# Designed miniproteins, single chains, part 13

Each design is a single chain, and the fold is of that chain. pLDDT is the mean over its residues in the fold that is shown.

## One batch from the design tools (miniprotein)

Design m421
Fold by ESMFold2-Fast:
Structure m421 (fold): chain A 80 residues (1-80)
Amino acid sequence: PLSDTERVLRQLADAGRALGQGAPVEEVIERLEEVLKETTNPEVKRILEELIERLREHRDDREASLAAVVEAMERLQRLM
């Protein structure tokens, strides 16, 4: 089984790919909110919550949204 860190990192990689392929930022937010519901590690949960808020702030800015996902992935990799 994957740790919270590994599972969320995979979900963020998928989210970044989807954003790069033109998926709506709102669709990515909805998916990450579902991932958040199943996340129990407090550090991973906080990184994910902060990412979701940044995506909400930048929902009309795809480049900023993609950058936010990349930064969250970097933060998660530092926990591994």
Scores: mean pLDDT 86

Design m422
Fold by ESMFold2-Fast:
Structure m422 (fold): chain A 89 residues (1-89)
Amino acid sequence: MKEEVAQATRAEVDRLIAEAKASTDPKEQELLLKRIVDIIYTLYLMGLEEVADELADRAIAALPQYADKIRSMYEEAKKEVKERLEKAK
């Protein structure tokens, strides 16, 4: 289960990164970036923190022009998950 989800999400994120790198349209790149961050956020909500951290690092390394934005969005996502889990108790 965990490994199957990790393999599928790694493959999808790699595809989105490749599409973003191939795109010359900044608007398309930003849309693809949002999809990548949404996947990472979902993995974090599912408790797959190691996979989420791995994919966040991969996205930052592959898209250096968006590194600060990805870090900011990912840190915000981690904070939201923590607050949501605290509220659920």
Scores: mean pLDDT 77

Design m423
Fold by ESMFold2-Fast:
Structure m423 (fold): chain A 79 residues (1-79)
Amino acid sequence: MIVLSPEVKEKLERFDEEFQALADEYRAATTEEEKKAVLERALALVGKLLEELKKDPSTPQEVVDQLEKLKAFLEKQVA
């Protein structure tokens, strides 16, 4: 069981809200250019979260690994 510090949990909850908003924007997008722009913003959001969480020594490695996999997935979608 992954134990999260309150600070890490709050960052992940904020990320989930922002990521869900981007997912809604992606579904509303009518052009491939608009969809790509949303994916690029999602990639930037994941990258920012990873940078912040890697600076926090209380962040479980499993959380970092999951976000790195998500980042790699999004990089493939943007390419």
Scores: mean pLDDT 81

Design m424
Fold by ESMFold2-Fast:
Structure m424 (fold): chain A 69 residues (1-69)
Amino acid sequence: SAAEAAALKAQLLAAKTVDEILALVERYLPDRAADFRATADLLSQFQSEAQVIAALKHLAIETIDELLA
């Protein structure tokens, strides 16, 4: 539902670590969890944790919006 999506987006925006974002994705978007984990692992080799967090939040919010379209 739109309310559940809004609650998940709020939790994603409040997350402070890569692991917190990946745990939310694994719980609520399990079919996407492997792709998000692989992306986090790859980006962590070249980006700061803050940049990886921002990128994963952006991708997760985009994924939620696509699933609601």
Scores: mean pLDDT 85

Design m425
Fold by ESMFold2-Fast:
Structure m425 (fold): chain A 57 residues (1-57)
Amino acid sequence: MRVVLVRDVRENPEKYAPYAEEILKSAENAPDNARLSLEVVEVDGKPVLTVAFVGTE
């Protein structure tokens, strides 16, 4: 599990490629200081990104 700020994803989307668009879509109404828990889980041999809101900075 990795915790990131929405602001960091918005300012540095290349750092989170290829998942940046999916993260930002999940957090489109979240403030910049929102903390997201990111986890990549394999489902049927394919990576699936899980995004959960865990509070604010």
Scores: mean pLDDT 77

Design m426
Fold by ESMFold2-Fast:
Structure m426 (fold): chain A 72 residues (1-72)
Amino acid sequence: STSRQSVAVKLAKGSSLNKIAEVAKDLQAEKLFFDESSSIAYLSLPLGTTKEQVTDAFKAKGVEVLSVSFLS
């Protein structure tokens, strides 16, 4: 079984929840919480997922990423 890591992704204002959910699925996220007030998506991702993989996955769906932070 793959261990998980917590990631906070700061997105551009007005990012679509439907597209964020698709990106979460593409990244094999176990958990997704999107805080619309801060435009931050909180994801539980497989251990070893890189910032590049996260940024590229959002970019593929037309969602602009402002920052990626690994919380664990």
Scores: mean pLDDT 83

Design m427
Fold by ESMFold2-Fast:
Structure m427 (fold): chain A 75 residues (1-75)
Amino acid sequence: IEEELIKLGERLKKAGVTDEQIAGILANVAVELIKKGYSEEEVIEAFRKAMEKLGISPEVMEKALEDLRKRIKEL
């Protein structure tokens, strides 16, 4: 999960996608993984680590994590 999210994020960065848009796309992927039966804890941790490794700013990362947690609770 983590490596796949990192690879996706790296491809998006090369294509000129903004950090905010990358975080949103990765959050959408994370929600779909949880819907498919992956552990919430594993997916959230992979998402956080992927954003850190991609160099996404702390403010963008925190907003994306809050959005992801809210979306998970509404599933």
Scores: mean pLDDT 81

Design m428
Fold by ESMFold2-Fast:
Structure m428 (fold): chain A 66 residues (1-66)
Amino acid sequence: SEGAARSAGGELGRASGLTGEVAVAAGRAVIDASNGGKASPELVRAALLSVPGVSEAQAERAAAAV
């Protein structure tokens, strides 16, 4: 759901410094890649690198926080 994507984006944003629409897109990418299940650090990194505007350093910080 959009609410789940916003919530996930907020958590990822705290770990990585992502904000706004990029944080929401990152949350959506993680949810879609995990099929709504538990996300591994590897899945989080790969999903975030698929989002335009996310740097490798931001993806690594988010993955490390999971």
Scores: mean pLDDT 78

Design m429
Fold by ESMFold2-Fast:
Structure m429 (fold): chain A 72 residues (1-72)
Amino acid sequence: SSSLKKKLEEAQKLLELGIDLHSQGALYRMMGSSLKLAGDKKESEKYFQLGDELDRLGDKYIQEAEEIRKEV
């Protein structure tokens, strides 16, 4: 049905957003690691915290996508 199609499209969009946020989090953790190796501990910690926050948001969107998929 068109209703089921819309729910599947919504779930796919949320899944893709969650994956993108995890990819961004990985990039921030890589930058944090580079800063740590350079001796910039304070800036490194900020980048690790940003990466963790992006991962949390990504997990939330993926969870929402899974819940929608269970209903179809």
Scores: mean pLDDT 89

Design m430
Fold by ESMFold2-Fast:
Structure m430 (fold): chain A 76 residues (1-76)
Amino acid sequence: VSLELSEYLSKLPKEEQEKILEIIKESIEEVNKNNPNLSRDEALKLFKEKLVEKMKEAGFDEELIELIEKAINESL
């Protein structure tokens, strides 16, 4: 996990942190359920796209979304 992302998340209210964790969990579950035979790299790319979409729909800040994308890209 990116240090910058961890620091950003720790500054958010607990309720918002819980919402982010729920979105992450839902995004992982959707990717795994619909795409069980994907490679790790392909699964991470789909996870990134799904997570970014859900985060934007939930109204989270662009800065947070960019930090999340960066963290996922560094994991590829």
Scores: mean pLDDT 76

Design m431
Fold by ESMFold2-Fast:
Parts: structure tokens; C-alpha cells; sequence
Structure m431 (fold): chain A 85 residues (1-85)
């Protein structure tokens, strides 16, 4: 399936970064977008755009940082609580 192909390409890129393989992964993700739910469509579109210009590692780091900011890190709550004392 297209999903299995995308997973294989991602595993290859994590071991050996290759711009052409990365571009193929981005294209496969774009082909999958119409069959995904709206939330997954947004994520897949962003991921495909990032993969065209950045390594898989850089893309994963950016996604982790974005999610950490959106999900009010426990550390941020701790810092705000410290100001009340």
C-alpha cells in the first residue's frame, strides 16, 4: 500500500538521508491526503512541505517543538506556579 511504501521510505531516510528519497516520501504523503481525516490531512500537508526542504530529523524536531508549544508543557505550568509564591 502507499502507507507501507511511505513507512519504508521514512525508515530509509532515518538511516541514510537522501534528498531524492525524501522528495518521493513527500509526494507519497500528498497522494495519501485525500483519503485521510481532516486533522491528518493538515499534518500530512505540513509534513510533505517540510520534507521537501529539510531532513527527516529536522522535520521531526520541528514537529515535536510545535506540539510541545500547543500542549502547554508541564514545565511551563511549573514556571507560572513558581511566580505565585
Amino acid sequence: SLVERAEKLMEELLSNENPEVRKELAELLEELIPDLDPGAQRTARTLAELLREQTVKEVLEALIEERAKRFNKPELAEEHLAKLK
Scores: mean pLDDT 67

Design m432
Fold by ESMFold2-Fast:
Structure m432 (fold): chain A 67 residues (1-67)
Amino acid sequence: DELYQAALAKGREAVAVLLRLGISPEEALALSLDEILALDTEARLAALTLHHIVNEYPELREEIIAA
């Protein structure tokens, strides 16, 4: 499915950004909205993107994190 492949790729890109900034995907997914909004712009956008994709496609969570 094109939508699942696009969501997976976008989620993996967000994870790569977070890992470069020293934030694990598991840590990012555990953050509250207030905690995410307190992050620097690049980390905040990546964390928001990851939360959105996992909320929309929860079945992709493990595959995205395993990147």
Scores: mean pLDDT 82

Design m433
Fold by ESMFold2-Fast:
Structure m433 (fold): chain A 109 residues (1-109)
Amino acid sequence: MALSEEEVEEAAARFARQAARDAAPVLAALASPAARAAYERAVAALVEVVRASLRVEAGDPAARARLVEALRELARAYEALAAASEDPALAARFRALAEGARAQAEALA
């Protein structure tokens, strides 16, 4: 069943609210303003990937290109989070996530 525009926006809004709830304790634990800003950017970018993915499922012919751009932004957000991370293991994990998002964008382009 094709999702309506309203159903896509409602689903994206629900995901954004849950992502904000899940992010709250992580943001409270981050001592660096730069790390906090980078994390908020990564959460926002992830919401846009979800929105674009739902639009692809809804049959929007422009949605694939939007998903590619959203994945590229998510990759940039993870790179920023890696750069802001003081823990080398966390930085390496975020770089791996950025690589994954970039590879997915390339596969869809």
Scores: mean pLDDT 80

Design m434
Fold by ESMFold2-Fast:
Structure m434 (fold): chain A 77 residues (1-77)
Amino acid sequence: SHMDKLLAQGEALVAELEALRPQMSPAEQAEADRDIEFYEWAKELVKKNDPNGFTVLSLSIAALQATLIRIRRRNER
């Protein structure tokens, strides 16, 4: 389903972000923590069949993507 693909995408993004932890500053780690927490909250809404679950999950994935790109860009010299 579209939801299953979206969840798989979110899990992959979290894994990529976690792999970058050793290269993160404390501020970047705090930013990653916030975005992962937002994603986990969105997953709980989906599990509860909340009518806003899909929208919030999509927004959380967009936030994870933006943070990942920003951190990768800073680590490229």
Scores: mean pLDDT 86

Design m435
Fold by ESMFold2-Fast:
Structure m435 (fold): chain A 68 residues (1-68)
Amino acid sequence: MTKRTLGFFVPASTTAQEIRDRIEGRGFRILGLVMTDSRTRPGHKNVGVTLEGATDEDVERLREELSE
């Protein structure tokens, strides 16, 4: 199965569980998820997600939908 990684920003109030629910609710399997406080954007977190079973089109769509 093909692995894909995407990165995006979320408000600091966003939990890892919310990100998991949004992505897995769309039928994707999360292999890894990392959230770190943003040093360049106070009040936001950097998110890195590795997915299995996603196409390049799926990844671009998710990045657009999840980015702020």
Scores: mean pLDDT 76

Design m436
Fold by ESMFold2-Fast:
Structure m436 (fold): chain A 74 residues (1-74)
Amino acid sequence: VLANTPFLIAEHERALREAPGLLDEARREFGDDPIVATKVRDLEQRLAAGTLTSEDIGVLALVMAVNRATRGKR
């Protein structure tokens, strides 16, 4: 739960640290989907520029989890 500013800063930093791995995984697994590939490339540019937000990474992680849960029910 969000309690104050220090928590938001720490959350943002952790998102940036794990972002490269999530982006690479998304591109590798969903790279044949042009929509996903384009979004991953956009997020990679934002990460390199330091403009990526923790919400961007949270949404990516959620989308990946949902896609895996819905298409890989086995």
Scores: mean pLDDT 69

Design m437
Fold by ESMFold2-Fast:
Structure m437 (fold): chain A 67 residues (1-67)
Amino acid sequence: SEEEELRKALAEVQEAMINEEKVSEEVAEKSVKYLEKQGYPKEDILFVELLKENGDVNEVREKAKEE
């Protein structure tokens, strides 16, 4: 199902965050859609949006700390 794909994309983003790896724009966008549908905090949504823009987990993590 489409929702299953979105959930898998979120899991892939979470794995990339743990391993300090890059994630594709498509995967990040699907993760944002899943988080929005489930009513997750805006902070989590913003973090994934920054990942979509930069693709570098370490760079996004540094930017998130400055906010």
Scores: mean pLDDT 64

Design m438
Fold by ESMFold2-Fast:
Structure m438 (fold): chain A 91 residues (1-91)
Amino acid sequence: SELSKEVARYAAVGLLKAAVDFNLELLEKGLNVDQRQEELVGLMRQLAELGIEVETLREFLERAKSIPSMKEETLEELEEILREQEEREAE
């Protein structure tokens, strides 16, 4: 049942992308900034582990960089996630 595994992975990726988008929207509105940043890092790590395309992670990172309340530490963690995924895709 490789098809059922792929369907589950596709659904998980879709839900995680929606969760990232929602957390970024809340951060852009200045809501629960510390909690949203921690959740954003966790969600981005999960997306990378599921093998999401580098371009998608880059788009989320660039959006995060545009948010004035983003901590430098959080941005560094997001950049590390993107770098690790770039290295995996280059192999």
Scores: mean pLDDT 84

Design m439
Fold by ESMFold2-Fast:
Structure m439 (fold): chain A 91 residues (1-91)
Amino acid sequence: MEEIEEEIVEALLAGDFEKALELLKKLIEKTLPKEDAEKIEQVLDLQAAHPRPTDEQQAEIEALLSQVKKENLELIDKILEEIGDKIREKL
């Protein structure tokens, strides 16, 4: 888990956002149950494809997130915060 987070940080610092996204999806698949992982991956794909989502696209993202268990959402939030902290330390 921690090793994949370091690889995500390295990819982001290198500007390799495609690799960072692939590694993040891999971490999510290892961390969450399959059904919740698939929904989070769909959210990430939607956000990557639509950096400025329409109201309709935003509603789709929110609908997917509402189907994920609260405990798993909190776990993803913590992972993203940890990655963000590591990036700030390297900048």
Scores: mean pLDDT 80

Design m440
Fold by ESMFold2-Fast:
Structure m440 (fold): chain A 74 residues (1-74)
Amino acid sequence: AEELAQKAIELANRAEELAKGLTGKARLDAQTMAGVAKIAAGVGKLTNDPEMAKRGVELGEEAVRLAETGEVLK
């Protein structure tokens, strides 16, 4: 669980760094997704829930995708 939580945090941090190159809603959406990934990782670590930690990784990967593509959430 902790190893997956750490991976999710690393992905979220990467997404936040990439999002600095974006503006407006695209930046906000990428940063919001990264924040949610960190929350899921933190909950997974605190509750020893590997499924929640895995969800954090999925959200972190999506945050990186949003930051790299500049796509906006509807």
Scores: mean pLDDT 80

Design m441
Fold by ESMFold2-Fast:
Structure m441 (fold): chain A 96 residues (1-96)
Amino acid sequence: ATATQSGGGTVPEGGSLTLTVTTTASAAQTVSLLSADPRAPWGGVASGANSSTVTLVDLRPGHTGRLVAAARPGNNGGFGEENALALGEGVEVTVV
């Protein structure tokens, strides 16, 4: 399976960012966001047949960086890259 991401860019401090993840998996998927910044929020659980959206809120300058979506079947399993069915290529986010 593959995953594609969209929705990166420049976001004002305190703003929100919505990422869209589309996969070729036939089953509903849980989307988690992986970030190099340990202060960055995890994306919520979102599922769909062919796409999922994850909205992050209250973004701070420390959240600037690359966010990678990890898609996996169901609502169980770990939240790390090691449990992903498909990984997105990542999107760049800049918080000003």
Scores: mean pLDDT 58

Design m442
Fold by ESMFold2-Fast:
Structure m442 (fold): chain A 81 residues (1-81)
Amino acid sequence: VADVERAEELVREAGARRDEPSWAATAAAAGLLIVAFLEDNPDIKDAEKINELTVEVIRALDEGDLEKALELLRKIKEIAE
């Protein structure tokens, strides 16, 4: 959960700094934290659903859709509790 919350913070930071060259790197870092969270929590309830949502988060971040990425991260946090 903490890693998902940190990923949300990084996505918000990327959105606030979208005019800076480093914003895309910050968004990529958020995606890596989500992947790390799943690797550290293989026994998490509804892991298949969380994995599916994580792929969508990474896709949204790659496409620059920070609003969709945040919505999906909130959904992952809700499922993981």
Scores: mean pLDDT 66

Design m443
Fold by ESMFold2-Fast:
Structure m443 (fold): chain A 97 residues (1-97)
Amino acid sequence: MLAEKAIELGEKGAKSKDGEEAARLAVEGGGLASQAVLSGSATGEQAIKGGSAALKGGLNGVKLASKKDVPLAVAGALSGIGAAVTGGLKAGRLEPS
């Protein structure tokens, strides 16, 4: 499923020792997590896990990245946050009080 692929890519990014690889995996993972959420194929739990994994990959990318790759790593991290928040709200898990 898309959500499982998003989690896999985010985890690979978080464990990567190459900033460029971590940044690319975070962007791909965050994009797939958002797509799974928007298509309704992800549960709130899967959306949070996928988004969190992409955020972790993006942060690892920022830590390891050259100046060139930092914007991509930041974009991956932000995409992960967006997927987790949007998925949680849409699934009724993170509704605003």
Scores: mean pLDDT 67

Design m444
Fold by ESMFold2-Fast:
Structure m444 (fold): chain A 94 residues (1-94)
Amino acid sequence: SEVEEKVRKIYAEFAKKLADKVLSNPEATPEQKEIAKRLKEAADRVLAGDRSAWPEFDRAFFELRKLASKNPVLQKIVDEILDELTKKLTELNK
């Protein structure tokens, strides 16, 4: 679906921002940085129109959010990015 692809690209833009914040954070663990790298690579592929990247994107995003639930610093980064994503989706629906 063209609508699904458009929505997934918006998610990928914000996921890439999230991954970049984790990768540049000196307090991020090696595990968090590994998952952030995977998310960034999958997000770049989604943005390029590679639909075969959608499952890896969904998995990496889920794994990073799961790690965030156990880490207050990472959770703040996730919450900030999700707030920005929510605002962007709200603007799109107006």
Scores: mean pLDDT 82

Design m445
Fold by ESMFold2-Fast:
Structure m445 (fold): chain A 77 residues (1-77)
Amino acid sequence: MSLEELLAEAGRLAREALAADPSSERTREAMAVYDALRTLLENAPEEEREKARAILREIAEHSRDPEVRELARAALE
């Protein structure tokens, strides 16, 4: 899956999560994945990209949401 496809999917999850429960862990994690993917896709400075990868790595390893975790893992490939 391309970074653009992952960004679209993360955006969909974030929007759905916000509509259901804006205070949920799913909403926070989906938004964090979306922001990180956006940073990587926009070819931001390396320092910002390293921070984005660190966020994705944390979510990929520790998230309880399998869909959010899978998106973060795919972004790190």
Scores: mean pLDDT 83

Design m446
Fold by ESMFold2-Fast:
Structure m446 (fold): chain A 98 residues (1-98)
Amino acid sequence: MEEEIKKLEEQLEKARAAKDYRREASLLVLLGIEYDEMGDYEKALEAYERALEIVEKEFPDDKAGLATLYLALSDVYEKLGDLEKAKEYREKAEKLIK
């Protein structure tokens, strides 16, 4: 887990330097998954929120990507006990799926 996080952080730095926003967002999602598996829900939240910010700005028409991130954020907020935020993000995902 720690080695995988370090590798993802190194890859993330390179993606940022290259302005490869698609790769940066994907790597942030993978970091969020790793932190969620470790039970570090606050760091998982930060990673997913950073990925969402990139997708909203650079790929606003990627409805599938946005819906996936909203569902990930909903799940993490539910694990943190923030049921209001969990509901908000779930509803955002549902609006994108139809």
Scores: mean pLDDT 86

Design m447
Fold by ESMFold2-Fast:
Structure m447 (fold): chain A 81 residues (1-81)
Amino acid sequence: MFERINELVEKAAEAYKAGDYETAIKYLKEAAELALKELEKAVLETNPEATEEEIEAAKAKLEERAAGLIAKIEAEGKAAA
């Protein structure tokens, strides 16, 4: 799973370097979605007693970080247009 997330992040980085911000954002969104799905499993494997609230808090932090990065790339793309 991490290999697939890493592949999407690499594709996003390549698109970003090429100035294709729309494609970079697309791959980052896909990577974040996969990371969110795997985060629940990773949390439960590390702490089987993790509450739903703890899992949701971890997901919220990941979503916030992803949203912040996407917003930065969107702003940069708009400034370059």
Scores: mean pLDDT 76

Design m448
Fold by ESMFold2-Fast:
Formats: structure tokens, C-alpha cells, sequence
Structure m448 (fold): chain A 93 residues (1-93)
């Protein structure tokens, strides 16, 4: 993902918050930071994972991640974080 795409996602989150919609992006980012800390990942890795999940929100995977964030399902979120992290790691090889 490019820096420009990351800025576009942040702008969409800001607009949704201003419109009185659920601040899902902020909840996701904060939860990813918490999970990343528990898994020994860096803040930059946590942010990249959160952005990839935001990108995939229209998929079954993204919907599952959204449900896990809303329900506070930490075990499900850990599984999702590991899966996304492994995918991103393979793409850079």
C-alpha cells in the first residue's frame, strides 16, 4: 500500500467520525496496537496490518475483523493479525 492510500483511508475515517458514524478505523488501530504489543510487533507493523484490514472491509475477511473488533474478541483478532502479518511478509520476499 502507498502512503497516498494510507492518507485516503485516514480521511475516510475522519469524515465518518464527523458524520456521526462509528469510528471503526480508530477502534481497529487501537486494538491492533494492543495486539501487536502482545505479539512483539512494532507500531509500524501494527499500523500496516490495520490499513490492510481497512482495505479488505468489503470482503468476508474484513467483515470478520470488524465483528471481532466490535465484540472485543481478542483471540480472533490475534488470529487475523498473524494471518495478515504472514501474508505481508511473504509479499516482500
Amino acid sequence: MTEEQAKQYLQRIRRALEAGLADFGTKLLLKMIEIAKKLGLSLSEAFKIAVEILRDLDTEFGKEAAEAVENGDEEKLKKIVKEVYERLKKEKE
Scores: mean pLDDT 67

Design m449
Fold by ESMFold2-Fast:
Structure m449 (fold): chain A 87 residues (1-87)
Amino acid sequence: SPLDEFRARVDELRATLDPELQAVLDELTALAERAFRSDPEGRERLLNEMLALWLRALAAHPERAAELDAVLGQVGRIYREALERQA
């Protein structure tokens, strides 16, 4: 399933990260998994929550901005690719 493919790819990404970035990834992953089961309105709300989470992480760890941006970008790409295979 798209969700199973998403989980497998996120687990591979998680294995490459330190515990601080793993914590951010785990929160992003939980929101993305909810988005797979949401209607369009719920999905928009969850995407806004993911952005808010990323901004909080960036404010807490500005020295890691590039790594945080890479993690968010990878989660977004994995999510889109999983959805494209569902179509």
Scores: mean pLDDT 81

Design m450
Fold by ESMFold2-Fast:
Structure m450 (fold): chain A 71 residues (1-71)
Amino acid sequence: MERAEKLIELAAASPDPVAQRYAAAKATVEYLRLHSGPEGKAKSDEILARYRAEGGDEGEAAFQAVKARLA
């Protein structure tokens, strides 16, 4: 969870809005899985799938670039 929050902060400082959107989606699904049990997991999977459909390969590539700055 904390790593996802740091990733959002780094992505928010990025000029790339796709990286920001993807990082926010990942933090949301982690939060739901930790706090909402099985129902939260199902909803988190739906949210992630929607953001992947919007961001696709470009979103994942941008996210990995931002993640490299955290390492």
Scores: mean pLDDT 59

Design m451
Fold by ESMFold2-Fast:
Structure m451 (fold): chain A 83 residues (1-83)
Amino acid sequence: SSRQRSVQLLESGLTVVELAKRGELSPEDAARSLRILAERARSLGSPAGREAAEALERAAELVEQGRLDEAAELLRRELERLR
């Protein structure tokens, strides 16, 4: 389902942020990965996909700003909404 796929994309996004927090990904590479995940979420054409895409795009902006904990928290809150 589009909801299950949205959850998977958000979980992947959280993993990307966690890798950036550990210094295993540069902020630039992490932001690029998050934007790719956002495009995949948007392509689902569902409300859940659009909300996931918005969260992933915002997380990419936060990562570029070095606000990694805020990016992780935003993605965790979106995951809680989708359950």
Scores: mean pLDDT 90

Design m452
Fold by ESMFold2-Fast:
Structure m452 (fold): chain A 76 residues (1-76)
Amino acid sequence: SLADEAGREIAERLGLPELDPQTALLVFFTVALAKAQGLSPEEVRRIVRELLLSQGYDEETAERAAEKVAEWVRES
């Protein structure tokens, strides 16, 4: 599906191809919503880290994704 394709592209952009496409897509929508709410890069980083930990990913994977989305927010 288009959603699965988008999720895979997002996982690749995060440098984490091991992420489930649905999880990667959830990260993308979480970042988009947080940006719309005016959250800081640091707040978005915390939210994404906790999200991935809640999905069963390890701390290294969660932190790598969190750093990447914080960069996305800063560059936006």
Scores: mean pLDDT 82

Design m453
Fold by ESMFold2-Fast:
Structure m453 (fold): chain A 89 residues (1-89)
Amino acid sequence: SSMEKELTLLLAHVIAAGGEVLVAERLLNNPNASKEQLEAQRRALEATRAHLREMLARYGEHLSPAQRATVEATIARLDATIARLDAAI
């Protein structure tokens, strides 16, 4: 169904967001990271966060409590990582 497909895509975006956070963490731990690299990664995480928030708002009621908690925790991780990138710029 269309709904099942959208929920599958939402969960796939959660996994992708985790990977993007890991890239950001490696960049933050690299003393040779340029300001341009930090700014580019910040923009990427902000776009991912906006997309996850939109999808959660539209489809969140169809998630199990555990799945919803995972999506919300992922958004919180994006918020924290964006704040760290912002502080490093």
Scores: mean pLDDT 87

Design m454
Fold by ESMFold2-Fast:
Structure m454 (fold): chain A 92 residues (1-92)
Amino acid sequence: MSEAERESEALRRLRDALTPVLATVDPELAARFAALVEEAAEAATTDPERALALDEEAARVFREILAKASEAQLAALRAAYAAVAAAANAEL
């Protein structure tokens, strides 16, 4: 696979792991985050400048969700992120 294809798959895995927890904080912002990540993943292979802009917007939305999150929700997000990172490194 190309590096861009692997990056797109990694972004989608992270989105799938984080979105259920983000939706417990703010379902509308969580849906927007998921949509931006999907658009960025699709753009990564054809329009890297657009992919970067979409990643920046996704990061902005993510920060808005984090500002509303409880300590328990932040702990769940950290656990979900750690699980994705561990799975990605299992074959190293």
Scores: mean pLDDT 79

Design m455
Fold by ESMFold2-Fast:
Structure m455 (fold): chain A 91 residues (1-91)
Amino acid sequence: MLLSEEELIKKLEEKARKVHEALKSGNEKEEEEAKNEFANFLLTEVKPYLSKEDFEKFVEELQLLFANYDPSMSEEEFVKKVVDIYKKYYE
């Protein structure tokens, strides 16, 4: 792995915060940009270490979380949910 698990989790949390901020803004362009940045991170830093099937399931769970975004959800809760999804495939 190019990144340690600790560094990967930290970077994942950073990207998740950006997605949460964009979703909270309600701006479609900001949402698209934040999601694309997050997707690029997953493709470059995560996908090489997962099977195709596990990566597809991981992405589907993230997309479901993003689609079911509740504006009352705190940034901390959102970030925790993203990390918990990651841990399903790495623990």
Scores: mean pLDDT 78

